# Ledger of designs, part 17: designed miniproteins, single chains, continued (3)

Each design is a single chain, and the fold is of that chain. pLDDT is the mean over its residues in the fold that is shown.

## One batch from the design tools (miniprotein)

Design m8596
Fold by ESMFold2-Fast:
Structure m8596 (fold): chain A 68 residues (1-68)
Amino acid sequence: TAAAARAEYQKRVSDINLELQERVHALQKEAERDPSLAARMEQRRRDATKEANERITKEAEELKAVLA
């Protein structure tokens, strides 16, 4: 059903955002522990955020296709 497809989409987006939040937290902790890695951890944070946004966009496109 359309409702089930939307529920699955919301769950996947929630999971992606939670995973990103946990990863960003871990990267911040690593940078705090070793300041020499700060720039590298910041780059990894930006890459992780871009990847998460791309995954969310693909999930939205899949939902749109299912509801067509």
Scores: mean pLDDT 86

Design m8597
Fold by ESMFold2-Fast:
Parts: structure tokens; sequence; C-alpha cells
Structure m8597 (fold): chain A 67 residues (1-67)
């Protein structure tokens, strides 16, 4: 579709925030999307005052959180 890159990143931020809250009980803020592919999204953000890197794998449904 003719979806703009910025709109795709905003959707990815929302999905990552929802996944972090639902799967890990983390409130993820200041989300910056680093990589978007058909199989994964990689982003950085802040959780509980710490900088974290998050990876959502669409094939496995796994969210990985790294400090």
Amino acid sequence: GAMEEEKRKEIAKGVLAAAAKTLHGLELTDIEVEEMTKTKTVATGTAAGKKVKVTLDFKTGKLTVEE
C-alpha cells in the first residue's frame, strides 16, 4: 500500500508498547524504531528509567528485552 514510512513507524511503536506491557509488564516509552522487516522489528526505548533494546519476532511471537 501507499503507506508512508513515518506512519509505519508509528504503528510499530504502538505494537511494541502493547507487546512490552502484555508480555513483560513493562511500560515502554521514548520508542525509536531501528529496524523493520517482514519477520522482525527492532527498537530502543526506556523502561523503568533504563535504556532497553527490544526485538519482536513475528515468526515466533517472541519479544526480547535487553538492557
Scores: mean pLDDT 78

Design m8598
Fold by ESMFold2-Fast:
Structure m8598 (fold): chain A 97 residues (1-97)
Amino acid sequence: MKEELDREVRRAIADMLTALGDLLLKQGKVDEAIRAYELAIELDPDNADAWVGLGEAYLKKGEYEKAIEYFQKALEVDPSNERARKLLEEAKKKLEE
């Protein structure tokens, strides 16, 4: 019971940090966004959106191999994540260019 409550609180904070990362990324604060997503994943490694956010941040840095790795991790967590699938294909195309 307490374990489930502590887990739920960690998930809620991870969701908030992921949203903060997304806002920072939109502002071009890529390294700050990466730190927010990394903290979200530390609290909840099953947060697929945080893994997607890390991939997008590294894609913006031109680190395509790292972006691919993080999008693949997002799909391991949530195989139905359409955003991760689309961005994975985008990162692979960038790597081929």
Scores: mean pLDDT 87

Design m8599
Fold by ESMFold2-Fast:
Structure m8599 (fold): chain A 93 residues (1-93)
Amino acid sequence: MEIPEEARKAFIEGQKALANGDYEKAVKYFEKAVELSDGHFKAVAYRNLGEAYEKLGDYEKAIEAYRQALELRPDDVGIREELKRVEEKLKAK
């Protein structure tokens, strides 16, 4: 399936917001990318949503986003390690 142009645009804007330290804006754009996509790209959007929530210190929402990414890509070792790392941060808080 082709990635919808609107989903791709939302994802790019989310990445720009992350790079600029505008984490709340990044969350909004990655949520839009998730809503407008499926499959592998949706997993990538969820992974970036998790990173944006982690940067905001919202570890519970970050864990939820990483779990959704892992459900779509269960063999992705990187997502599993990111999930484990954030779960450890939540427990240490």
Scores: mean pLDDT 84

Design m8600
Fold by ESMFold2-Fast:
Structure m8600 (fold): chain A 92 residues (1-92)
Amino acid sequence: MEERRLELARAAAEALAEALAAVGADRAAELARELGRLVVEYERTGDPAVKEQARETFARLQAELAALSPEQKAAVRAATEAAVRPLAEALE
């Protein structure tokens, strides 16, 4: 069950990164890609320090998402909604 949650979180982060890149939100896309990488590293290592880095990256990503233009927010809404829950659950 935990492994499946981490797989879903990684896939959601990758999909969100692609959606963000498509609307020119390059900084947010970079953070989403980094978050996906950290989720994979945490799944492999179980290292609490990696999980904490992932939580911090997720918080920074949420701040960047809040700063997007209304048009960018509308364009990435589905990807954001699909990503937030799996990432929050994987990093609790």
Scores: mean pLDDT 82

Design m8601
Fold by ESMFold2-Fast:
Structure m8601 (fold): chain A 66 residues (1-66)
Amino acid sequence: MKYRLTLSGSPESQIGIVLRLIGDPNAEIERIGENEYLLTLSGSEEAREALVKELEADPNVKLERL
């Protein structure tokens, strides 16, 4: 599944989220703007739903399903 990921908040917070996603074998992240990324999720439906919920719980994260 593909999402547009928009990050806000401190540089440290943004770096933390990017590193979290880079370290996930079921996530692929591509920078498309200064604070915008294309996020591609693979793996099981349960794993994808869990990661989306984790990201949406962060007030500095905006996810838009593509």
Scores: mean pLDDT 83

Design m8602
Fold by ESMFold2-Fast:
Structure m8602 (fold): chain A 70 residues (1-70)
Amino acid sequence: MAKQAEGNAEEAYERGDYETAIDGYLEAAKADPSREAEMLEKAAEAAEKLGDKEKAKELRKKAEELKKKA
């Protein structure tokens, strides 16, 4: 369930488990298309915290493209 994946990702983010947070937010994005852009932005924040600036940029670009069409 998307809310469970999002909740797990939030807990991981709070604990500094950014890799787990990214995975959880990406899973939530796939499970709930209506929240895909929001989840991708959260995954991008986790990627920035991990130091993966390239992945963060790609995720933010995808989120922005989805918001533009919504």
Scores: mean pLDDT 79

Design m8603
Fold by ESMFold2-Fast:
Structure m8603 (fold): chain A 90 residues (1-90)
Amino acid sequence: STEETLEKAEKLLEEMKKLLEEAKKIAEELKNDPEAAAKKLEEILKKMEEIGQELEELTEKLPQEEADKFRKEAKEIYDELLDLLYSILS
């Protein structure tokens, strides 16, 4: 059902948000060890990619308006994580 799909999509989006917050914490805790920070953030990126793939599959079953909202929020979270990783590697 659409309700079940929405609930699953919301849970996946919340997992992505939690991974981003974990990444921010790791970056701060390891600010004097950028190589270790980057390695841990790469592991988080891999998890986020897996969740993002599941979310994309679910959005194909949602009305376009809801699908677009989830895709936009997921992209914003992913882009913020990439910016964080690139800032560490610089």
Scores: mean pLDDT 87

Design m8604
Fold by ESMFold2-Fast:
Structure m8604 (fold): chain A 75 residues (1-75)
Amino acid sequence: HMKEAINLLAKANYYIQKGDREKAKEYVDEAEKILEKLPDNPVLYRNIADLYEKLGDTERAEKYRAKAEEIQKKI
């Protein structure tokens, strides 16, 4: 469910602010698994991209930015 992904992304952001990058990454990775099963959502893709960028995962950040941009280009 989309709510579960949103809650996991919120938890990831909370742990980034606390300096617990390891826990933040665990929550972002769980959110990624849920997003793969949901319909494409450019807002959620940008949110997860921003979190991966803050965690230093540039490759995954670029992947989700590209997905968000492609969805916006189509409609």
Scores: mean pLDDT 81

Design m8605
Fold by ESMFold2-Fast:
Order: sequence, then C-alpha cells, then structure tokens
Structure m8605 (fold): chain A 66 residues (1-66)
Amino acid sequence: MSPEELLREILRLLEEGVRAFRAGDYETALRLYEEAIRLAETRPALFRSLLEDARRLKEQAERAME
C-alpha cells in the first residue's frame, strides 16, 4: 500500500470511529481506532501525529466504556 493509500485508509477509519463514538457505539469505535493505530504503526515516523491522535481517541473510547 502506498503512503497516500495508507493515509486515506487511516483517516477513513478514524472518521468512522468518531462517528461510531458519537452514536454511543464505543465497541465499534474502539475496533476502528485499533485498526487505524495498527496501520499507522507500520510507518510510525510518517504517521507520528496520526498515531498520537488515534491513541488519544482510543483512550477516550475505553474511558467511555468504564
């Protein structure tokens, strides 16, 4: 996958995750954020800011489930 394709997929997963979170579907949001993190971790230097954002969003979803 090209860096541009990876970026688009990571952004798509984060957007879908945020949508699920706003709908109260925290389990779906968590899965989507975890997939975004997994993809971003394949190129951590390139996606450093997105990794930080995705990890923060995952933490928020985990807290909402407590």
Scores: mean pLDDT 87

Design m8606
Fold by ESMFold2-Fast:
Structure m8606 (fold): chain A 97 residues (1-97)
Amino acid sequence: SVTEKLEEMIKKKVPTEEFLKEGKKELKKFLEEKLPKLSKEQQELFREALKNLEEAIEETIKNISSLSPEEQEAVKQHFLELAKKIEKEVEELVKKS
């Protein structure tokens, strides 16, 4: 599970940049495996969402040195919650197809 891997990285206190890079990689791998099971319209929506997320992650990494430790932890928690939501939504859609 993407969620379980992200939770493990947070527990191990992986640096924010490494967390975001590995989290993006795991989420992308999950989506590439699951997307072919969805409708073409749903595939397009999730691919667009992934592109927007990748751009947001890249922007966050560029500015990471300006973030406080508290803000960096908030970024990790936001990414975890987003990944949980995406994983749940995709799995529910796969069950309906």
Scores: mean pLDDT 84

Design m8607
Fold by ESMFold2-Fast:
Structure m8607 (fold): chain A 83 residues (1-83)
Amino acid sequence: SLLDEAEKQLEKAKEYAKKGDAKGAAKAALEAAMLALEVAPKEEIPRAIGLALRAIGAELDGDAEGAVKAAEEAVKLLKEALA
């Protein structure tokens, strides 16, 4: 399911962050945000886009923890969209 894929990306983001790999964490977070965007209702599309931009920003800033937070919020949005 899309939720299982997004949770897998969150776990990857956490693993990359533990290794200090902000680029890897951000790529996983971006994938989770894109999965959330795929199921987001119209009113939540700006939120999903914002999460994708936060993931891109985390890569540029070397912010692995920020990437993990973006992935966590993407999983939360996807759970809300599928409820």
Scores: mean pLDDT 86

Design m8608
Fold by ESMFold2-Fast:
Structure m8608 (fold): chain A 65 residues (1-65)
Amino acid sequence: SAEELIEKARELIKKAQEYIDSGNVEKAKKLIDEAVKLAQQAYDEGRTEEARRLIDEINELKKKL
């Protein structure tokens, strides 16, 4: 469901932040890419507002890479 996609994307963002904080940039990038795909899928499934907000948060996180 779109709700599960949003939840999984949030978990990946949290884990990516942990990898950034520990200096593991390559692992963080992989999780960020997966989170983007899940957020885009949730957007397509009708969770437009939540998915858009997640994509914005992911883009801010990418600026730290």
Scores: mean pLDDT 84

Design m8609
Fold by ESMFold2-Fast:
Order: structure tokens, then sequence, then C-alpha cells
Structure m8609 (fold): chain A 93 residues (1-93)
């Protein structure tokens, strides 16, 4: 099991990414990326056996705004799925 962290700009484009071994580390890295880039949203993607399990979209305070079970999608799609979900959240802000 591994995690990827992303930060997005105001349009839902990825402006930063990192990898982590734990959910807590991934959330911390997403918060750091948002602080460095000034982006309003981040994401944490849970990956197991080369497949996405879950995507969480978080704000700059670490609040979870959206959590989706996306099990079975290839890990290559993690940036695409995270960006799509970030754009969905941005429509509500």
Amino acid sequence: MKYRAFAFDEHGNIVGSAEADTLEEAKQKALELMKKTGGPLGAVVEIEDGKIQRVEIIDQKGNVLLSEDTSGLPEELAPTIASMLAREVLKSL
C-alpha cells in the first residue's frame, strides 16, 4: 500500500505532487504542497497493488471535503481522477 499527495491551483490543475508510505504522511505532504504553491485544494490517493482504492480532497486546513471509493482504477489515472474530483469541489466553493 502507498499514497500519493497532490496540490491544485484554482482551476484544478496539478501544481505539486509527492509520494508517502502512510495516510498521515500523505495528508501532511498535501498540506505542505498547498502552502508552497498557494493552491486552495489538495488530494490524497490511496494505492494498493498498482490500483487506486480511494481519493480524498482536502482544504488548506486539512478538512476532508470529498472522499470517493474509486477502487480498481490503474494508479496511472491517479492525477486525472484527483484533478476531476478537485474541479467538482471547486464548483461548490
Scores: mean pLDDT 84

Design m8610
Fold by ESMFold2-Fast:
Structure m8610 (fold): chain A 59 residues (1-59)
Amino acid sequence: MEEEKQALLDHARELARALGVPDEEIDEFVEKMKGLSLEEFRQAAAEWTRRLVERRAAA
């Protein structure tokens, strides 16, 4: 992955782990992101991160 995608992915992984998301779910997200353009990846990662934060607020 490009370094920009890698940084966003690493950040998303850290947040997901902190919220107790299973590694399998994180890995599936990563596989989906590999096929996206950088712009699409940014959008998808931001949306996923937002949903994880909402899950944390609800818990």
Scores: mean pLDDT 72

Design m8611
Fold by ESMFold2-Fast:
Structure m8611 (fold): chain A 88 residues (1-88)
Amino acid sequence: EAARADAVKAALKKSIDAATAHAIANVKKDVSSVDKEIEKIKQVTEDGKQGAKQFLKDDKAAKQVQDAIDKAGKEGIERVKKEAEKLK
């Protein structure tokens, strides 16, 4: 179901965006936390991929959502790294 896949994708992206915003706020308080905050985003991304497998019975739809979540997680990590670089 395309609508279900889109809803799951939107919810998981929102979770990654929230985790990324929190990570950036923490890095601004303590730049030495950057590696720890990146690990948290990686964990949220992996949890999201597992959730997509559980919620979507169609393997093709699950793979599409997982690929989108991987991309969102990678973009979040890059944003955290850029914010850390600005503080140097």
Scores: mean pLDDT 82

Design m8613
Fold by ESMFold2-Fast:
Structure m8613 (fold): chain A 66 residues (1-66)
Amino acid sequence: LTAEEYFNLGLDYYGRKDYEKSIEWFKKSLELDPNNSQAWFNLGRSLEKLGKTKEAEEYFEKAKEL
C-alpha cells in the first residue's frame, strides 16, 4: 500500500470511530511519508479522542512544523 492509501484507511477508521485502528493506519502512512502534515494532524486528533492529550499535542506541533 502507498502512503496515500494508508492515510485514507486512517480517515475511514476515524469516521467509523475506531480510533485505535485509525492511529495504526496513520502511523503506517507516516512511515512512508513523514512530511504529510495532515497525517500528523489526524494522528493527533485520533489520540485526542482516546484521551491521550499530551501525545496528541506533540503530533499537532509536528503538523505545524511542516
Scores: mean pLDDT 87

Design m8614
Fold by ESMFold2-Fast:
Structure m8614 (fold): chain A 66 residues (1-66)
Amino acid sequence: KRAEELAKEALELIEKGEDPQKVADLFSQAAREAPDEEKARYFGGASNAARQGDFETAKELLEKAL
């Protein structure tokens, strides 16, 4: 569950109002650690959304991955 752990860390950073780039980097790591292509795709999408500061879309994509 390493990808899920990284995604949860990213969610905590969103709640703390941390740098969008730092949040996006954690989602990118989750995508690389994902056990399947579908989850990797959703984590990758969450990373892109977070990089743009779109944390609502990032959270929606995480719901799809988890």
Scores: mean pLDDT 79

Design m8615
Fold by ESMFold2-Fast:
Structure m8615 (fold): chain A 70 residues (1-70)
Amino acid sequence: SSDIDDIMRQMSTMTREQIGDRVGMIIDTLRNNNSDPSIIQQAIDTYQMVQDGAPRSTVIRRIRTVLDQI
């Protein structure tokens, strides 16, 4: 969707810290919307990848996979 594409475009210009904040906000949104627990867990795993120092491109690709499931 255009909304997902806009999020992905924004994330491509973000710092690692800003990406972490955005993934955290996505997790909160998924929880508040009672999304599938497996999708929530994938978002949490993506957040952990940011904390573990994974490359920005890897994190962005992973979160796209999460967002494509909702």
Scores: mean pLDDT 83

Design m8616
Fold by ESMFold2-Fast:
Structure m8616 (fold): chain A 99 residues (1-99)
Amino acid sequence: MLELASIEEIEKIAREGVESKDPVKLIEAGIKALKNYLETKDEKARNIALSVANALKELGLELESAELIEKAVEALEKGDYEKAKEYIEKLEKRLKELK
């Protein structure tokens, strides 16, 4: 079931992830931002997803997850929803492995 988190809630999770250097929170924020962008086309959601990917790269955490977030954003911008969903599913699988 696709429950959409609000932009404000996603920003809060992303900030907490950066402050605590927590890859679980960062990937969770990235997934929520990608799902919000898929449904709403809100540029704020897109910007949060890319910000999370950049934070993961800057911290040297989960570089593959950062690349998956960037690829999912690119797929969504191109209207390739099937490929975007594939990248989101890979991120959700990785999130489970980290918990």
Scores: mean pLDDT 84

Design m8617
Fold by ESMFold2-Fast:
Structure m8617 (fold): chain A 80 residues (1-80)
Amino acid sequence: MHIVFPRDMSPDMMRTQIDTLIDSATTFRQQYPQFSQQFDQVISTFRRAQSYLDQGRIDDARRYLEQGRNRYYDILEQMR
């Protein structure tokens, strides 16, 4: 995939990554309506990660970011 995902991500890097992934998922959701429900689930997961970052719960944010990212790439694999 296009994005290299470092395991030791800083909070600022996590914020940037989450924002990028939400934007990408929103774009794909509009372009591929047949996957819209799956992208909605992924976007919801990323927004939960943002919420945990805003609360200073870095470990929870990282967990949800990883969860959402794995689901996001699984959807992209299904699109081929």
Scores: mean pLDDT 80

Design m8618
Fold by ESMFold2-Fast:
Structure m8618 (fold): chain A 79 residues (1-79)
Amino acid sequence: MKEEAEKLLEKGREYLRQGKIDEAVKWFEKAVELYPTPEAYAELARAYDLKGEHDKAIEWGRKALALVQADPALLARLQ
């Protein structure tokens, strides 16, 4: 599940690079559903911000921060 979610995140990032924001959101949502991580939430927040959905971007960004604050090792990895 974890490695599969990482592949979904890479696919989402590829769509972001192509400017296909809606497709990127779809792949990031699948990654979060399969294996939620601060990185997956942060990528989803970024994609929503790029869509102009700033409220959703803030919500997903807060979820990423909550996971990082629950685990000090993840805090070091994100910075």
Scores: mean pLDDT 78

Design m8619
Fold by ESMFold2-Fast:
Structure m8619 (fold): chain A 89 residues (1-89)
Amino acid sequence: SIMSRTSFDAATIDRIRAFFATQDTDGDGTVPAGPFMMDFLRSMGINPSPQQIIQLGQIIRRYDTDGDGQLDFDQVLDMLNSPEMQAIM
């Protein structure tokens, strides 16, 4: 069932969008993947272990389709909804 899929609620999406906007200083719709994710996790009170930081880098490479180290908002949401990211959070 579509309703049984894990997804962020509207309030959580709005919070992620607001945080993304503060990091998108160029207004180009993209953010540096590594620094953005580290700052986002820290904002939630999460301090990743060295092993989790390595896992985060692997997850980022999966969602960074251009390989440029930048993520757009949809890629950020898809990554944060992944089981691998939820295991770190």
Scores: mean pLDDT 75

Design m8620
Fold by ESMFold2-Fast:
Structure m8620 (fold): chain A 62 residues (1-62)
Amino acid sequence: SREQRRAVLITAANIAYAASDFDPEGALKTLEALRQEARSLGDEETVAFIEEKIEEVKKKLE
């Protein structure tokens, strides 16, 4: 279902964000791939959620 796909993407994004303390570059790559998947599904809310996580990870690389 749409709800299950959203839940999977959000869970994966949270796991990637948690891993960003150890591997921020790898986490960023994973989040960018998840954002692309969310965009392909037309899920604007999930895209926005993942973009927020991408910005937080980018701050760790600065």
Scores: mean pLDDT 85

Design m8621
Fold by ESMFold2-Fast:
Structure m8621 (fold): chain A 60 residues (1-60)
Amino acid sequence: MEYLEKGKKYYEEGKYEQAVLWFGKAIQEDPENKEAWRLLGEVYRKMGKTAAADEAYARA
C-alpha cells in the first residue's frame, strides 16, 4: 500500500525511474496486486519500453 502510493507520486511528477522502483517494491510485497502491475505497465509505456509495458499489463 505505501509503496504503491510512493510510486504514484513519482509517476505524477514525471520521475519514471523512481516510479518503477516503488511499483517494483509493491509487486515484491504482493505479486497479485493487479493495480501495481497496470501502473508499472503505464510507466514503461511512458518511457517507450513497449515490450516491458506489455509484459506488465499481461500480469495485471
Scores: mean pLDDT 82

Design m8622
Fold by ESMFold2-Fast:
Structure m8622 (fold): chain A 90 residues (1-90)
Amino acid sequence: SELDSRLIGVLLQALGYALEIEERFPEAAKRVIDLIRQILSEPNLEKQVELLRELADFLESIADQTPDPDAVRAIAEGLREVAEELEKRA
């Protein structure tokens, strides 16, 4: 579905961000990658929504420590928008 494509798209943006910051912030990059892996392997929609919000919250918490806080916040917002649309289907 279009929503499934949007989910994959925003997760790929989060992954790209994690790879960009990995050298300077390896623990933060690892947490992002671990959360993406958990989201992709979660069969329960309600838990998947919770994990998407956890990833968004984490990205917002570190945004001001990154070279591009606005780009990080845009990814977090995309994650929240997908989570909201998925929650409407639960």
Scores: mean pLDDT 87

Design m8623
Fold by ESMFold2-Fast:
Structure m8623 (fold): chain A 55 residues (1-55)
Amino acid sequence: MASKEQKEAALKEAIRLAKEGYSGEEIMEKLVKEYGLSKEEAAEIAIIGGGEANL
């Protein structure tokens, strides 16, 4: 389980990567590896980040 600080940093990174054209799956993989997120948390954050980038 990631701390609130790690989740916030991961969300910022997910939004950044989504704006650069990375897929949700690629973002999820990076979040799991770099921030130590579970697959479920990484998927949730990647979806939110992708949604914000598309809006």
Scores: mean pLDDT 77

Design m8624
Fold by ESMFold2-Fast:
Structure m8624 (fold): chain A 89 residues (1-89)
Amino acid sequence: SLEEEIRRALAAVDEATAGKSLAELEEFLAELEKQRELIDKIEAQPLEVLSELLGKSKETIKRELERQRKLLEAMIERIRARIAELRAA
């Protein structure tokens, strides 16, 4: 399920960021935000064009983009929360 995928992604983020400095976390966040901007640019394209170029149905493309966006947004929020905790300490 998407919820299980999100849980696994957040666990992986926690493992990857354990013991990292504030600067390293901010760099990681910047990289994730660049990936989100790429998804935004892809989603701005007409689904008809994407369907023809990728050889996939519009519904399949929409579902996969929505899934990837939700995973990425969850990871971004987790890193932001971690940065906020370190700044408050």
Scores: mean pLDDT 85

Design m8625
Fold by ESMFold2-Fast:
Structure m8625 (fold): chain A 69 residues (1-69)
Amino acid sequence: GAREAAARAAALGGAAGAAGAWESDKNFQMGNSVGGYRDGLAGAEAAAKDGDERGAEAARQSAINAYQG
């Protein structure tokens, strides 16, 4: 639906922001993979608390990727 398309476009827009994505990756490397995983989970919890269920799910996926990568 329109909400799904807008949410995906926003997520892609944020991720596609080369500077933002690059800074996020650099922060993971400086804090190590454990820090990246922890921060991703904290972000998911914060988003869920704000009622952003989709943002929480996206953050959980990012945490899993940090753990596996």
Scores: mean pLDDT 59

Design m8626
Fold by ESMFold2-Fast:
Structure m8626 (fold): chain A 60 residues (1-60)
Amino acid sequence: SMAEKERAIERARNARLAAEALGDAAATQKSQEYYDKAKAAETWEEAREYAILAGEAVGG
């Protein structure tokens, strides 16, 4: 659903912000890539998967 996709995108965005706060350039770049993919995803399931990968890139 659209709400589930929006929640996934927000989760990916938060992971990227967390990486930035930690000052980890590599984690920031990787989480940004997954955040961009989550926004571009055609399904909420794909967006959710990218959100999980963004979180993993930060080490959460």
Scores: mean pLDDT 84

Design m8627
Fold by ESMFold2-Fast:
Structure m8627 (fold): chain A 67 residues (1-67)
Amino acid sequence: MSGAELAEAALKAIEEGNEEEAVEYIRKMGQNPSTTLDQLVAIYKAAREKGLEEAAEEALKAIQSKL
């Protein structure tokens, strides 16, 4: 999967409230060199808005790894 495909999968998991699945996709985004900072920021904001704190923390770690 590309970073964009992983971002779509993570966003879907967030919208469905499936935090475990969201965390898995976010970790894959962090490990994938095609993932952009903008994609990770969008996922972080979505996770925070849905109250998925573990998913938000994972996204923040991935953001820090890209800086």
Scores: mean pLDDT 84

Design m8628
Fold by ESMFold2-Fast:
Structure m8628 (fold): chain A 63 residues (1-63)
Amino acid sequence: SAEEFLKKGREAYQAGDYLKAVKYFEEAIKIDPNYKEAYKMLADIYERGGDFEKAEEYRKKAN
């Protein structure tokens, strides 16, 4: 379920495994595109990685 993917994404994020976190958050959004938390987390990950354009796109979807 989207909720399970969101939970797994949070666990990967807390562990610092950003590649795994991105995959889980993307799966959550595919099931429920209104998961604001997933967009917010993706924005943070991409900003940390230096992809500021992608981070801004996800921030807009989170709001």
Scores: mean pLDDT 84

Design m8629
Fold by ESMFold2-Fast:
Structure m8629 (fold): chain A 98 residues (1-98)
Amino acid sequence: SLTTEKDPLVKAMILNLAGKYYYEQGDYDKAIEFYEEALKLEPDNVTALINLGKAYYKKGDKEKAIEYFERALQKATEANLTDVAEEIKKLIEEVKKS
């Protein structure tokens, strides 16, 4: 059903929403699958990168969490999203301290 969407931006939005739904249910494996599919459509999607980092952190994969947060930070900085960049820096620091 998700593959019936013609617009890649709309598909990415639906995939991100599905990922968020599974994350909130505690199904981090499904959340990761949906966020990764969204990121294939929009490689620079800051929200998808942040959410992948959060999902990997919940699974205990700190290395992957930091990798995705650092990618999100780079893209947020390039897009001049100052508040988002500061939030991502705090997420990276939290993972490194844990």
Scores: mean pLDDT 87

Design m8630
Fold by ESMFold2-Fast:
Structure m8630 (fold): chain A 88 residues (1-88)
Amino acid sequence: VEPMTTDELLLRLAPKSTAPGLLIVLGVAKALKDEPLSPAVEAALEEIVERLDAKVDEAIRKLRDDKEAFQKFHDEISKEIQEVLEKA
């Protein structure tokens, strides 16, 4: 499988995520620099984005009105993505 850059990964993930999910993935991916990601990391990030899409609408409805809960949610997902990147 041909490795892709962070920008290419974002283009691939954009149709699979809501704006909040994409922003979380973008924030973590951008922090890693502009280097090709392993296929395992790409697959894991895609899975996280798909999971976020399933729950984001409900989460946004609840968390938008509670900024502290929204920040905690954002930090939790960012940590999950960071752990995936570290373990790949």
Scores: mean pLDDT 58

Design m8631
Fold by ESMFold2-Fast:
Structure m8631 (fold): chain A 87 residues (1-87)
Amino acid sequence: SEEIELVEEFGREVIRVIEESDDPEEIIKRINEIAEKVLSKIKNEEVKKQMESLVELVKESVRTQSKAATISLVRAFVDGLIRELEE
C-alpha cells in the first residue's frame, strides 16, 4: 500500500532526525519539514488526520521526554497505524 510506505517513510525519517540532533528546536523544525512533505502525499483523510496527531505528539515528546522515549513513541504509533491499514 502506498499509504503504508508513506507512514514507514515518515517514521524512519523522524527517528533519524531525533537520533542525529541534540537541539529540540532543530528536531522540531526538521519534523515539520518531513510532515509537510509526507502528509501532502497522503490521500486517505483518516490516515492523514492520524498522522497529523502523531506529528503533534512527537513534537511535544521532543520538548518534554528523552530521545529514547520519543523514538519508542514514534515506533509504537507507526506500527499501530500500519497494522490498522493492513486489516
Scores: mean pLDDT 86

